# Designed miniproteins, single chains, continued (5): the designs that were tried, part 92

Each design is a single chain, and the fold is of that chain. pLDDT is the mean over its residues in the fold that is shown.

## One batch from the design tools (miniprotein)

Design m19394
Fold by ESMFold2-Fast:
Structure m19394 (fold): chain A 59 residues (1-59)
Amino acid sequence: TLEELKKLYDEIMKAKSKDEIVELAKRYGFSDETIEKIKKAKSVEEAKRIALGELQRKF
């Protein structure tokens, strides 16, 4: 739902580490390909951009 999307967005933005973003991606059913890209990201900011891009594509 839209409310679940907003909560996920807020949690991604609040995340302090790549591991937290990976956990969120797994919890919300992101693809294995996207999770792997997040793991390989060079920074927390890059990981957030990848996760947010997938969120926008999914909805």
Scores: mean pLDDT 80

Design m19395
Fold by ESMFold2-Fast:
Structure m19395 (fold): chain A 63 residues (1-63)
Amino acid sequence: GSRETIERAARKLFAGEPLDEEERRALEEFLRSQGSTVSLDEILSDPVRARAAGHDVLAALAE
């Protein structure tokens, strides 16, 4: 996915908003590229983890 889609998905994840299929795929691919061993479904199962993951992705994109 594009960087814009990843940023949108991460912002929605941080805000607790539902992700569409394109946003889920873009985030999942980005997390895999960063070496994440945790699935997006596992992250989405816990609101605290979802918010933390959204924040971390936004921070990674800013660097």
Scores: mean pLDDT 79

Design m19396
Fold by ESMFold2-Fast:
Structure m19396 (fold): chain A 74 residues (1-74)
Amino acid sequence: SAELAAQLAARERFGTEEGLAAALAEAAAARAFLADYERLALPETPEVQAQIARARAVLAEVDAVVARARENGA
């Protein structure tokens, strides 16, 4: 499934210092884009909608892994 494939990809990315740093930077960029979309009232073009969908997918992937790691660390 696509969801399982995404989880396995996230685990591979988080298996290295470089992968984890890249994933966190990607999540930060996604949050910044979503904040700019809301603040600047960017036009609802297909390109912007695709960027929003990508940003949300990245955040869901990273946040799920980070939340699980924090829960297991408590």
Scores: mean pLDDT 70

Design m19397
Fold by ESMFold2-Fast:
Structure m19397 (fold): chain A 75 residues (1-75)
Amino acid sequence: AEELRAKARELYEKAKELAEQAEKEKDEEKAKELFEKAKELSAEALRLLAEALEAAGREEEAALVRETLERILAE
Protein backbone atom coordinates (compact mmCIF):
# COMPACT_ATOMS: atom_id res chain seq x y z
CA ALA A 1 0.00 0.00 0.00
CA GLU A 2 2.79 2.44 0.91
CA GLU A 3 4.44 1.90 -2.49
CA LEU A 4 1.41 3.40 -4.26
CA ARG A 5 1.52 6.47 -2.01
CA ALA A 6 5.26 6.89 -2.58
CA LYS A 7 4.83 6.60 -6.36
CA ALA A 8 1.93 9.08 -6.33
CA ARG A 9 4.11 11.54 -4.39
CA GLU A 10 6.97 11.15 -6.88
CA LEU A 11 4.66 11.74 -9.85
CA TYR A 12 3.11 14.77 -8.16
CA GLU A 13 6.54 16.32 -7.50
CA LYS A 14 7.60 15.70 -11.11
CA ALA A 15 4.37 17.31 -12.31
CA LYS A 16 5.12 20.40 -10.20
CA GLU A 17 8.64 20.63 -11.62
CA LEU A 18 7.37 20.35 -15.21
CA ALA A 19 4.69 22.98 -14.59
CA GLU A 20 7.35 25.38 -13.23
CA GLN A 21 9.56 24.71 -16.27
CA ALA A 22 6.59 25.37 -18.58
CA GLU A 23 5.99 28.75 -16.90
CA LYS A 24 9.64 29.75 -17.50
CA GLU A 25 9.93 28.31 -21.03
CA LYS A 26 10.09 30.92 -23.80
CA ASP A 27 9.46 28.42 -26.64
CA GLU A 28 5.68 28.06 -26.86
CA GLU A 29 5.82 24.52 -28.30
CA LYS A 30 8.23 23.36 -25.58
CA ALA A 31 6.06 25.00 -22.91
CA LYS A 32 2.99 23.18 -24.26
CA GLU A 33 4.80 19.81 -24.20
CA LEU A 34 5.93 20.39 -20.60
CA PHE A 35 2.42 21.42 -19.53
CA GLU A 36 0.87 18.35 -21.20
CA LYS A 37 3.38 16.08 -19.42
CA ALA A 38 2.59 17.80 -16.12
CA LYS A 39 -1.15 17.14 -16.63
CA GLU A 40 -0.46 13.47 -17.46
CA LEU A 41 1.66 13.00 -14.33
CA SER A 42 -0.89 14.80 -12.14
CA ALA A 43 -3.70 12.54 -13.39
CA GLU A 44 -1.59 9.40 -12.82
CA ALA A 45 -0.63 10.61 -9.32
CA LEU A 46 -4.30 11.12 -8.40
CA ARG A 47 -5.19 7.68 -9.79
CA LEU A 48 -2.48 5.99 -7.70
CA LEU A 49 -3.45 8.03 -4.63
CA ALA A 50 -7.08 6.88 -4.97
CA GLU A 51 -5.89 3.25 -5.25
CA ALA A 52 -3.71 3.68 -2.15
CA LEU A 53 -6.61 5.17 -0.18
CA GLU A 54 -8.91 2.31 -1.24
CA ALA A 55 -6.27 -0.22 -0.16
CA ALA A 56 -6.07 1.53 3.23
CA GLY A 57 -9.87 1.32 3.68
CA ARG A 58 -10.34 5.09 3.25
CA GLU A 59 -13.12 4.83 0.70
CA GLU A 60 -14.55 8.32 1.28
CA GLU A 61 -11.21 10.03 0.64
CA ALA A 62 -10.62 7.75 -2.36
CA ALA A 63 -14.00 8.79 -3.80
CA LEU A 64 -13.10 12.49 -3.46
CA VAL A 65 -9.77 11.92 -5.23
CA ARG A 66 -11.54 10.02 -8.04
CA GLU A 67 -14.04 12.88 -8.40
CA THR A 68 -11.13 15.33 -8.72
CA LEU A 69 -9.50 13.09 -11.33
CA GLU A 70 -12.73 12.85 -13.37
CA ARG A 71 -13.08 16.65 -13.28
CA ILE A 72 -9.50 17.11 -14.55
CA LEU A 73 -9.99 14.54 -17.32
CA ALA A 74 -13.36 16.06 -18.36
CA GLU A 75 -11.88 19.54 -18.78
Scores: mean pLDDT 78

Design m19398
Fold by ESMFold2-Fast:
Structure m19398 (fold): chain A 76 residues (1-76)
Amino acid sequence: THLEEAEGSVRGAIAAAKAGDSDLAIKQVEHAIQSLKASGEDLPEALEYLEQAKQALEAGDLDKAIEYLEKALEAL
């Protein structure tokens, strides 16, 4: 399902961020956002956390990004 795809992408983003691969983590967050939007589910907290995670990754704050990604995973 699109929600399973979103969860998989969030888990992938966490792994990439923990490995220090910000570019891969950003791509995984973008995939998670696309999958979540495609699901048709109204999950505004998950979407907001994913957007905050992307901003943290773009700023180079990996620890903050991981925190937001874990919150997004809890909200899915």
Scores: mean pLDDT 86

Design m19400
Fold by ESMFold2-Fast:
Structure m19400 (fold): chain A 51 residues (1-51)
Amino acid sequence: MELTVDELAERAGVSKETVEKIINGDIEASVEEGRKLIEAVGGNPLELTKI
């Protein structure tokens, strides 16, 4: 997927910093925020690894 961090943040309705934390595996990010990111990439968590 060709999504940037900014585009993913807008689609998920979370901050750009939150997107970066989740992608980096930061445990401070909530499960709810992670779910929103997965939904934003079309429901496939593997798409997050392409960013």
Scores: mean pLDDT 67

Design m19401
Fold by ESMFold2-Fast:
Structure m19401 (fold): chain A 60 residues (1-60)
Amino acid sequence: SRIEEMRKAVEESKKEAEKLKKLAKESSPEDSKYYEKQAKKLEEGAERGEKKLRELEEKS
């Protein structure tokens, strides 16, 4: 379903953010800041997506 696809996308974004955090720890200071910023954007997007999914499921 559409809701299941969105839920999977949220989970994949979280996994990608974790990978970026690991890369940040293994990278130069400049690259680390870049990966950290991208990870935060993915985490924020996933959080908004989860909130949206919860609202949609609760309002059925």
Scores: mean pLDDT 80

Design m19402
Fold by ESMFold2-Fast:
Structure m19402 (fold): chain A 92 residues (1-92)
Amino acid sequence: GLERVLELLREAIELAREAIEEMKKGNILGAIGLVLRAIGLIIEAELLEPNLPEELKEAAELIREALLYGLKGDFEKAEELLEEAEELLEEV
């Protein structure tokens, strides 16, 4: 149910934060591994519940956007987007 989707998206946020920290350290290979794992969890969540509430769909997109900004070196924007995603998960 939704509980598993919330668990997967929260885990994706944690992995995304770890990826950003590895990017800040210059550990690009470690960061890529964490990015791929985070994206995998988002895909798993979307496959489990194709008709997600709008808040959860927006949270998933914010996590993807955060990873993109992190890869571009905009860590402040990436962290802001992850905080926004986490806040949306608390509303469901």
Scores: mean pLDDT 86

Design m19403
Fold by ESMFold2-Fast:
Structure m19403 (fold): chain A 68 residues (1-68)
Amino acid sequence: MSAEELREEAERLLEEAREAIERGDYKTAQELLDKVQDLAVRLAILGDVESAEELGRRMRELEEELKK
């Protein structure tokens, strides 16, 4: 999978996580954020550290919604 494909997949998962939070499905939201974390690690390994850091920031915003 290319860095571009990893970024697109991570963006889709972040949107799905936001929707899960909005409907109160925090378990699904956490599982989706865990997948985004895996993709961010893979991006960093491929040398796309800037995209990995951007995903990390966006994940932090959503994780703050999960304050349990």
Scores: mean pLDDT 81

Design m19404
Fold by ESMFold2-Fast:
Structure m19404 (fold): chain A 60 residues (1-60)
Amino acid sequence: SSALEEARRLAREGGEAARAGDLETAIRLYQKALDLLVEELGPDHPEALAVRLALDELRA
């Protein structure tokens, strides 16, 4: 779906921002990706769990 494509794009961009050290941008992008992945795939889907773990690590 277009929402899944958008979620995956946001997750990729979030990862790029995190690697660049832009933690604020990474957190914002990952949060948007997580919201879409949960809506489309559910909270326990591996893709949603991966983004949630990345987001938790950035907020630690």
Scores: mean pLDDT 88

Design m19405
Fold by ESMFold2-Fast:
Structure m19405 (fold): chain A 72 residues (1-72)
Amino acid sequence: DSMAQQIYDAIAQQAAAGADVDAINSIRSIVNNMVAQGADSSRFQDIYNYLQQGPAAGFRSYVQQARADTAI
């Protein structure tokens, strides 16, 4: 949907700008899982906000939490 498309566009834009490939691939994987599971737009908005501010020192904890939320 439109929000997922905006996130994919943001991911592609950051990758093209030379952003950390591992961080981008992690976020891309989370988004793909959320799309497959039909997650709410609010979850996509949270990921979009992380992409705009860039991966922080706490990014690993965020990734682990997001994976746990989508796995159950």
Scores: mean pLDDT 65

Design m19406
Fold by ESMFold2-Fast:
Structure m19406 (fold): chain A 69 residues (1-69)
Amino acid sequence: MLEAEQLLAFARMYLSLGKKFKEQGKLEEAREAYEKAIELAKEAAKIAGEVTKEQQEIIEEAKKGLEEL
């Protein structure tokens, strides 16, 4: 369970990083960060054996970020 929590923490970090890169106009770096956030959140869900609201929110926020690029 701790491993899933660690992956969620990293997913949140990459989501924040993607938002920062987007604000700076670094669209390529923003896309990579958002994609990483989605991958990590999905992996955390697989390890946890369920998709929590927190995992879903990270995925949805990252997808919205990608759509805005």
Scores: mean pLDDT 81

Design m19407
Fold by ESMFold2-Fast:
Structure m19407 (fold): chain A 89 residues (1-89)
Amino acid sequence: MMKAAVVVVLRSRASSVLEGIAVAEEAAKKLGADEVDIVVRDAPSSASLEEGLKEAIEDAKNVKGADVKIAVVMDRDSGRGPVVEVLEN
């Protein structure tokens, strides 16, 4: 049984918590995860999409007890889609 931990960073207030959760669930589903823990964090003042991604990656790496770690950044301000990074050793 595979457990995935997903950290979702909402870079701006234009991002939806519900959309972030949906992206996280789809990413975990693609990896065949049986259990998914999703953590959503607000980063409304992050300077860039890249800074938000860096924050999500750092948080995801610090999660213990998961077989797979996933970082997601939601950014709607620039018209860019969500950024998803799978962290698996």
Scores: mean pLDDT 73

Design m19408
Fold by ESMFold2-Fast:
Structure m19408 (fold): chain A 75 residues (1-75)
Amino acid sequence: MEEAKEKAKEAARLAAEAEAARRQGRLELAEELARKAEELLEEVKKEAEKLSEEEQKEIIELAVTTARETYAALA
């Protein structure tokens, strides 16, 4: 679970940074960050299949909170 949480936070952070970069017109950087976020998100999904529904919900809520906080800091 901890590895899935760490990857989920990193994926959420990268996704938020990609969105901020896109808004600022840094399209190449946005694409690179989005690709890294997608790769980590795929690994999180595979790890989440081994977890309970409650644990999966915790990971999703953590990712959403991390993305919102990261985006707010960059926006």
Scores: mean pLDDT 79

Design m19409
Fold by ESMFold2-Fast:
Structure m19409 (fold): chain A 78 residues (1-78)
Amino acid sequence: VSEEEKETAKRIADMVGKAVEDAALRYGLPEEEARRIGEETKKRVYDAILKAIEQGKSDEEILGIVAEIVRETVERLR
């Protein structure tokens, strides 16, 4: 995994984590809990992207993995 790939993974993870935090707040979760869920999702997305890159997965496959993590996280907010 290159530094450029790590930078991209970090940016995607940041955006996804923020979106999940915002969704949790809209679902009525406390601010502290929403932040924790966002941070946990960010880390999970970052690790998953790096692992997928190391395994030679395509950009489309990586986006599919990220979408799967988001779905699972949103399901748990209910």
Scores: mean pLDDT 83

Design m19410
Fold by ESMFold2-Fast:
Structure m19410 (fold): chain A 68 residues (1-68)
Amino acid sequence: MTAQEYVQQAAALLAAGRPEEALKYARKALELDPNNAVAWYVLAGALRALGRHEEAERYRAKADELGA
């Protein structure tokens, strides 16, 4: 899979109410492309869904820095 494919899978899992699995796929995307701003956004969204708000805010800021 490409980073984009992992991001799409993570976003779909998040929409399906599966944030823990979404985290796994978002992290796989970032392993392939750590500058993928959309992957950082999806990671932040999954963390917010899990109640991990401080971590979500940090990763959202990273996505904004990268120009998502």
Scores: mean pLDDT 84

Design m19411
Fold by ESMFold2-Fast:
Structure m19411 (fold): chain A 72 residues (1-72)
Amino acid sequence: MIDKKKAEEYLKKGEEAFERGDYETAISYYVKALGYDPNYAKAWRLLGEVYRAMGDEAASEGAFARAQELEP
């Protein structure tokens, strides 16, 4: 079952890590948030931003495309 509360908790932890420049930890938390709610458009968008900051264009494009599909 989708757990929106857990998804939001892990999204916040990912945002904290991203603000610190801890991109690997931010990715880990965003992936965890998506494990609880795979339709969480904000988590896909933030995951795309982290991958772009790390220079992973392919992963960034995929994450942004998924976010756009979920939030038309």
Scores: mean pLDDT 84

Design m19412
Fold by ESMFold2-Fast:
Structure m19412 (fold): chain A 59 residues (1-59)
Amino acid sequence: NALEKGKKYYKEGVKAFHDGNYDEAIKNFQKAADYFKESGDEKGARQAEALANIAKREK
Protein backbone atom coordinates (compact mmCIF):
# COMPACT_ATOMS: atom_id res chain seq x y z
CA ASN A 1 0.00 0.00 0.00
CA ALA A 2 2.93 2.39 0.66
CA LEU A 3 4.19 1.58 -2.87
CA GLU A 4 0.73 2.37 -4.33
CA LYS A 5 0.62 5.67 -2.40
CA GLY A 6 4.09 6.52 -3.73
CA LYS A 7 2.94 5.86 -7.30
CA LYS A 8 -0.19 7.99 -6.76
CA TYR A 9 1.74 10.99 -5.44
CA TYR A 10 4.35 10.56 -8.19
CA LYS A 11 1.60 10.78 -10.86
CA GLU A 12 0.07 13.84 -9.14
CA GLY A 13 3.52 15.47 -9.06
CA VAL A 14 4.05 14.83 -12.78
CA LYS A 15 0.63 16.31 -13.60
CA ALA A 16 1.28 19.39 -11.43
CA PHE A 17 4.70 19.85 -13.09
CA HIS A 18 3.16 19.77 -16.59
CA ASP A 19 0.56 22.34 -15.45
CA GLY A 20 3.33 24.67 -14.20
CA ASN A 21 2.27 24.23 -10.57
CA TYR A 22 5.81 23.73 -9.28
CA ASP A 23 5.03 24.11 -5.55
CA GLU A 24 2.35 21.41 -5.87
CA ALA A 25 4.74 19.23 -7.91
CA ILE A 26 7.48 19.54 -5.24
CA LYS A 27 5.02 18.63 -2.46
CA ASN A 28 3.74 15.56 -4.33
CA PHE A 29 7.23 14.34 -5.34
CA GLN A 30 8.42 14.66 -1.72
CA LYS A 31 5.43 12.60 -0.52
CA ALA A 32 6.11 10.04 -3.25
CA ALA A 33 9.77 9.75 -2.16
CA ASP A 34 8.72 9.19 1.48
CA TYR A 35 6.28 6.41 0.53
CA PHE A 36 8.79 4.78 -1.83
CA LYS A 37 11.36 4.73 1.01
CA GLU A 38 8.75 3.19 3.34
CA SER A 39 8.05 0.45 0.75
CA GLY A 40 11.78 -0.24 0.13
CA ASP A 41 11.72 1.19 -3.41
CA GLU A 42 15.02 3.10 -3.20
CA LYS A 43 15.11 3.69 -6.97
CA GLY A 44 11.62 5.21 -6.96
CA ALA A 45 12.53 7.39 -3.98
CA ARG A 46 15.66 8.72 -5.73
CA GLN A 47 13.72 9.44 -8.94
CA ALA A 48 11.02 11.33 -7.00
CA GLU A 49 13.67 13.35 -5.10
CA ALA A 50 15.41 14.21 -8.39
CA LEU A 51 12.12 15.45 -9.90
CA ALA A 52 11.41 17.54 -6.78
CA ASN A 53 14.85 19.18 -7.21
CA ILE A 54 14.13 19.87 -10.91
CA ALA A 55 10.77 21.45 -9.94
CA LYS A 56 12.56 23.65 -7.36
CA ARG A 57 14.85 24.99 -10.10
CA GLU A 58 11.84 25.79 -12.36
CA LYS A 59 10.33 27.91 -9.56
Scores: mean pLDDT 86

Design m19413
Fold by ESMFold2-Fast:
Structure m19413 (fold): chain A 98 residues (1-98)
Amino acid sequence: SLEEAIERLEEIRERLREYLRAEDFEGFLELVEETIELLDELAERYPEVRAELEAARAQLETLRDFLRAETDPERRRYLAEAAIALVEDIIRFLKEVA
């Protein structure tokens, strides 16, 4: 359900924060890829939120690609924080429509 999707995204958000705190960017990127797959699944199942989820998915994919290419630790942290903020925005959006 959409409520279960929200709970899963909240768990993902907390795990992303833990990877960032540990500076585990490999684990962070793997979880971002899992999140992109989840957003694709949700966009297919819920036509009413599809456009917004597809837009968020595209933004998250762009952040993933920048983070994957980035070698500066400070810029990696900023990109990771931007990805977490995007997940938080998705959670807020879904809570408003659920």
Scores: mean pLDDT 89

Design m19414
Fold by ESMFold2-Fast:
Structure m19414 (fold): chain A 59 residues (1-59)
Amino acid sequence: SEKKEELLKQLDETIEIRGITDEELIKKLRELALKITDDVDEAEKIVKEMVDLIEEAKK
């Protein structure tokens, strides 16, 4: 879907800008982004999980 493609593009740009090089973390973030649905509650949970993973990667 168009929204999912845009979201994945923004995620990839964010990963590059923040210098995330952990391939396993990048795979997890992309997998979570692909799971984002039209269900607001489910999408919100996925976004929070992605944010938590990025915060943990900050050291």
Scores: mean pLDDT 70

Design m19415
Fold by ESMFold2-Fast:
Structure m19415 (fold): chain A 88 residues (1-88)
Amino acid sequence: DKDEYLKEAEEAVKEAEEHLKRGDAEGAGKAAVKAALAAMKISTTLSEILQSIGLALRAIGAALDGDGEGAVEVAKEALELAKKVISS
């Protein structure tokens, strides 16, 4: 269900923001990966799937670099991709 995956992406963004507030960049990055995977699960084109994979890789990089703010931004981009895919 596309609406269920959109909700998963929204919850993942909130989770990333909560981890950032705690100074937990690794947790924020893991949440951002969840958002990217949610976008991938509703994706129907190769372009959408590749964009979702790119976001997941950026989320992993942000987590490894201790960049909690970057992880939250990736999670938000994944949510915007999920919204765009549902609208297609």
Scores: mean pLDDT 85

Design m19416
Fold by ESMFold2-Fast:
Structure m19416 (fold): chain A 79 residues (1-79)
Amino acid sequence: SPLEALLAQARELIEKGREYLKEGDLEKAEEYLQKAIELADQAEAQALQANDKETLHQAIFVQAEATGLLMLVYMKKKE
């Protein structure tokens, strides 16, 4: 489905963000993780409109993972 493709893109961006985080490139990690959150938010909105509960749950989990990693980026920038 189009929503499945959107979530796959978000997950790929999370993987790239995680790679940049490991390399210490906090600026790129932040950029990729923010984009992943944006795509997950789009998937959540579309899944709600489509009454697709399974995709909605997947979108929420992807959003949570990206947000958690972004918080780690901000913690590393501070300390």
Scores: mean pLDDT 88

Design m19417
Fold by ESMFold2-Fast:
Structure m19417 (fold): chain A 62 residues (1-62)
Amino acid sequence: AEEYNKMGQKLYDLGDYEKALEYYNLALKLNPDYKEAWLNLGKALEAQGKTKQAQKYYEKAS
């Protein structure tokens, strides 16, 4: 889970939000209670302008 989350963060830093979302989703498939991945998924969606979807994932991170 941690490895996929780290790959997602690297892609987010590069501005590849779509690919970052793929890796965050892979992290969550391995560990659905990985709050950091939920938070990062929300951030990537917000960066794409999908604020309403991001809010749902922020709720899962808290």
Scores: mean pLDDT 81

Design m19418
Fold by ESMFold2-Fast:
Structure m19418 (fold): chain A 55 residues (1-55)
Amino acid sequence: DENAKHLAEVSLSNINSLPKSGIKNAIEELEKAIKESKDEDKVKAAEIVLKKLKS
């Protein structure tokens, strides 16, 4: 999904500019967004970002 990939790239760019403490908080917020969001594109984007951050 190209829209989800684009959202993931933007999110990763923003997260990579954060200090290490901010990255940990971003991971927690992404996990929460996946659990609570009704937007399929946002959920897919968050899953892509989490996979890259945890890998």
Scores: mean pLDDT 75

Design m19419
Fold by ESMFold2-Fast:
Structure m19419 (fold): chain A 58 residues (1-58)
Amino acid sequence: MILLKAKKDYKAKKKDELSLKKGDVLELIKIVDGEYVLVKSTKTGKEGLVPKSVVELL
């Protein structure tokens, strides 16, 4: 399992995106493209797209 950490707060801009709080721990599900990853929140269990720029490897 690959874990990511949110580097900053992020507000979902589209229905398929996930909102994040700085320090949230996420599971990497899939790399979607050059800009976005599909993640699962370990806190809420919700899945969604987030920009790669707002997360880092844990």
Scores: mean pLDDT 84

Design m19420
Fold by ESMFold2-Fast:
Structure m19420 (fold): chain A 82 residues (1-82)
Amino acid sequence: MAPIDLSDEELEERKKKLLAEMEKQGRLSPKAKRLAELLLTIYRNVFTNPEEAIRAAEELAELDPSLREEAEATIELIRARE
């Protein structure tokens, strides 16, 4: 099965995928700014506070349903690490 040992590199790959989806969907400045803040919160907290990273990913999915599947995949990767 797919390895679920969450390395820095795997998190960067997931971040890139979420950013690519945001590029397609989140073009309004206020929404795009919030999406970027949530993505940065996920990235900065994934190793130090995974619960905060998960909350940020959940808020990301709620803010933009088109990113929901990618956010849920990110949450699963973070949860699998813990």
Scores: mean pLDDT 68

Design m19421
Fold by ESMFold2-Fast:
Structure m19421 (fold): chain A 73 residues (1-73)
Amino acid sequence: SAAEARLAAEKERLGEAMKKLGEAYLKGDKKKAEEYGKLAIESLRRIREVDPESGARGVEAAEESYKKLLESL
């Protein structure tokens, strides 16, 4: 379905943002880490918009974790 396709695309986008965030964090690139962390949060929010029930399970905790990571940069 269109909703399943959108959910798959957002999960792929989240995975890429998480990978790039990790790479930037390990290199000490605070600006790039912040950029990719914000993209990860955006993808989590879009997942919740497409599937509120599945997105609500763990998405709020994940958003809070990334927000705290960005605050620590």
Scores: mean pLDDT 82

Design m19422
Fold by ESMFold2-Fast:
Structure m19422 (fold): chain A 61 residues (1-61)
Amino acid sequence: VEELADWIAERLRAGRPLREVIEEAMKYLIDEKGLSKEEARKVVAEATRLAYRRRPDALLP
């Protein structure tokens, strides 16, 4: 979860839209970790919250 949060934060800092980053993270978790769509959605939501809470200023568009 922390590694995924950092991955999301990095892409948001690069100026990528949040929706696109979330979709890419979902695909990664399903394809690489073998998670179900439901589990992947929960993990991505948690990681996104952590990314914003740790560096909110740097992650704002």
Scores: mean pLDDT 72

Design m19423
Fold by ESMFold2-Fast:
Structure m19423 (fold): chain A 62 residues (1-62)
Amino acid sequence: SSDMHQTVQQMYGLMQSASDDMRSRMRSSFQQSRDYFDQGNYQQAQQIVSDSVSDVRRQMSS
């Protein structure tokens, strides 16, 4: 699997346990990521999802 695919899978996993606010933020980040992906900016797309996953994961682990 691509790094992007793995990061998206992590995001979906977190959504199952995340608060409504965290889910909303992740959905917004995913939409922004999709816009970059559709424009061919794959590095930025990956970065946005990765940052969102890391932020939520940190909050849930603390």
Scores: mean pLDDT 76

Design m19424
Fold by ESMFold2-Fast:
Structure m19424 (fold): chain A 42 residues (1-42)
Amino acid sequence: ELVKKLAELEKKLIDSIGSGENARKYFDLLERLRRRLGAAAR
C-alpha cells in the first residue's frame, strides 16, 4: 500500500535529520508521492 511506503520514508527522514540536505531530499520525495496519490484519485 502507498501509505506504507510513505511511512517508511518518514522514518528515514527522521534518521537523516542530522543531515539537512538529506532531510530536504526526503521531504521532496514525500511531496512527490502526495502529488502522485492526488493525481491517481482523479
Scores: mean pLDDT 69

Design m19425
Fold by ESMFold2-Fast:
Structure m19425 (fold): chain A 62 residues (1-62)
Amino acid sequence: MKEAEEHIEKGEEALKKKNYEEAKKHYREALELLKDAPSEEIAKAIGRLLRAIGEELDAELA
């Protein structure tokens, strides 16, 4: 699903800019597009979202 991959890429770009809200938005869109995808692809998107949340929490606590 190319559309889901595009959202993952945009999420990574947002994370590089420390724009955690934008990153989470894109990862959530990717997950919505992957609803009917194999579990492995869904797990990858969930992992990306959890990473963004973790980086946001580290920034808030530091």
Scores: mean pLDDT 76

Design m19426
Fold by ESMFold2-Fast:
Structure m19426 (fold): chain A 107 residues (1-107)
Amino acid sequence: MIEVKQSPSSVTVAAGGTATLTAEASEALSIDWYKQRAGEEPELLIRSQSLRAEGVPDRFSGSGTAKRAVLTISDLQPEDTAVYYARAHGADGSTAWGEGTTLTVVG
């Protein structure tokens, strides 16, 4: 069974700053990153740790490994206030969601 741990659970950063979010999964082959704002559908940001999805701004970047993925969001905007979810994919086709990191952008 895949367990996905996201850190931090919540973070507040000033507009124009940078946020770094981490996801760790014990049995993952890949990790995808999603953004969910209140009242909106979840949006795919990064596929397979580092591949930015079409239409996603370049200030969103992914790095790391399938077992420890890092999402970096630079030049933070107020619209980046959202919950960010990691989804891990296992070798057997199983998937697991992390509990999310709540990002609040202020100023």
Scores: mean pLDDT 86

Design m19427
Fold by ESMFold2-Fast:
Structure m19427 (fold): chain A 65 residues (1-65)
Amino acid sequence: GDAAARAAGAAGRAAAEGDAEKATQGSLNMFKNGGSKEYALKAAEAAREGDALAAERYAVGSGAG
């Protein structure tokens, strides 16, 4: 849902800024709001590694709609 999409956007921005902790938290919030757990974890991992494009791609794939 919208909350998962907002959390994914926050995770992507945090990854781009190099803030791995905020990126991980945003990805976990995405899962909490009805996204796919598998994709949320992959998004969090990519965000922690600073790969904003991969984090965004996984976050979109996990979106609950």
Scores: mean pLDDT 63

Design m19428
Fold by ESMFold2-Fast:
Structure m19428 (fold): chain A 86 residues (1-86)
Amino acid sequence: MTVTVIFSGLSVEEYTGFVLRAIGLELEGYDVTIEVEGDTVTITIKNADQQLVDEFLALAEQLRSEGAQVTVTREGDHLTIEIHKP
């Protein structure tokens, strides 16, 4: 399945961490696209397995519990997770 994760409102250190995680996934054989625009980072993974999907959903719920605004949308084989930290 395809997973798109959109991060905004994070610190430079937090963005760096997510970009490095995405690079790590690409090195593990996932089909990863990373786009950085200002304070927004978009990570798209086209060949995500259920374990990776569950890990991103758990991350989204953790960030929501820490005060982030999280929107999760699932349409067919595409999962979009939007995370905005105020």
Scores: mean pLDDT 80

Design m19429
Fold by ESMFold2-Fast:
Structure m19429 (fold): chain A 55 residues (1-55)
Amino acid sequence: SPLDEAIKEAVELVKKGASKEEIQKYIQELIKKYKLTDDEADEITRAVIQELEAK
């Protein structure tokens, strides 16, 4: 699904050691690219936070 692809791309950016500002900008680009809802945007943010906390 578009949401699953967006989550995968955002998490991959976190794993590459991108800054919080770069990650936030990329999430906004993914929302626009995949035409995500606010709820779906929240899911990406939660996945990113979980990956950041795992480090």
Scores: mean pLDDT 81

Design m19430
Fold by ESMFold2-Fast:
Structure m19430 (fold): chain A 76 residues (1-76)
Amino acid sequence: LGPELLDAAADAVNKGDFETARRLALEAIRSGTVTPLQVTALAMYLLAKAMDAYFQGNEEEAERYIELAREVLRAA
């Protein structure tokens, strides 16, 4: 169920729920059922969101995306 947790984490990010996204992403990685490519895809998605937030002038939201991406990559 790891890939489904990564999808749920992405949905939580889209809703602005970074706490839920963090929990779900880390649970997916800890499950051992996700691939490095899936983890990298989530991190790249988060970094793309961070760049978009910076272009919109939302530095705080951008930093939250970057922090989550770093945590996801460290846990993998």
Scores: mean pLDDT 82

Design m19431
Fold by ESMFold2-Fast:
Structure m19431 (fold): chain A 93 residues (1-93)
Amino acid sequence: SMPPLTPAAQRALEIAGAFARAGLAALAAGLEDREAIARGLRAAAETARRLGDEETAELLEEAAEAVEAGDFERAYELIAKVEARLLADIAAS
């Protein structure tokens, strides 16, 4: 059966859930709504910070700023780093 999750993996799953919800909200708003996309990323950053993952929170805040600036290549790079970090924590459990 499945092994028990570590506290780090459980935290990563909660942050990933917030991030996924933000992504779904952004898709519903459409790619033209930079404010809605940035708001979702900041909500995920607040979740990460509350759960003690300051590095993931900082990456998500920087991604929100990149989206607001229209720098989607930078935003994509930062989002990819967030995904890699969260997946590594989940996989390490």
Scores: mean pLDDT 80

Design m19432
Fold by ESMFold2-Fast:
Structure m19432 (fold): chain A 67 residues (1-67)
Amino acid sequence: MKKVALVVADTEEKAREAAELAKKKYGFDEAILLVGVSEEEARELALKLRELFGVDVALFDAEAVLK
C-alpha cells in the first residue's frame, strides 16, 4: 500500500521542506502539499482519499515537524 503524507503548511516553502522530511525521514512514498488549508479541511480530505482510493494517508503538520 502506498504511504501518502498530506502536508499542511502556511507557506509553499514550509510545505516543500516538510514534504522532503516526510519522504526522507518518515518513509512516505508521496506527499500532497496543502498550503493555506485548515487542519480540519486536511483531515476531511485524508478520510475521503482513504475511502475513495484505498491509499494509506497521514496528516503531516509542517509547523510541528520543522520546529
Scores: mean pLDDT 77

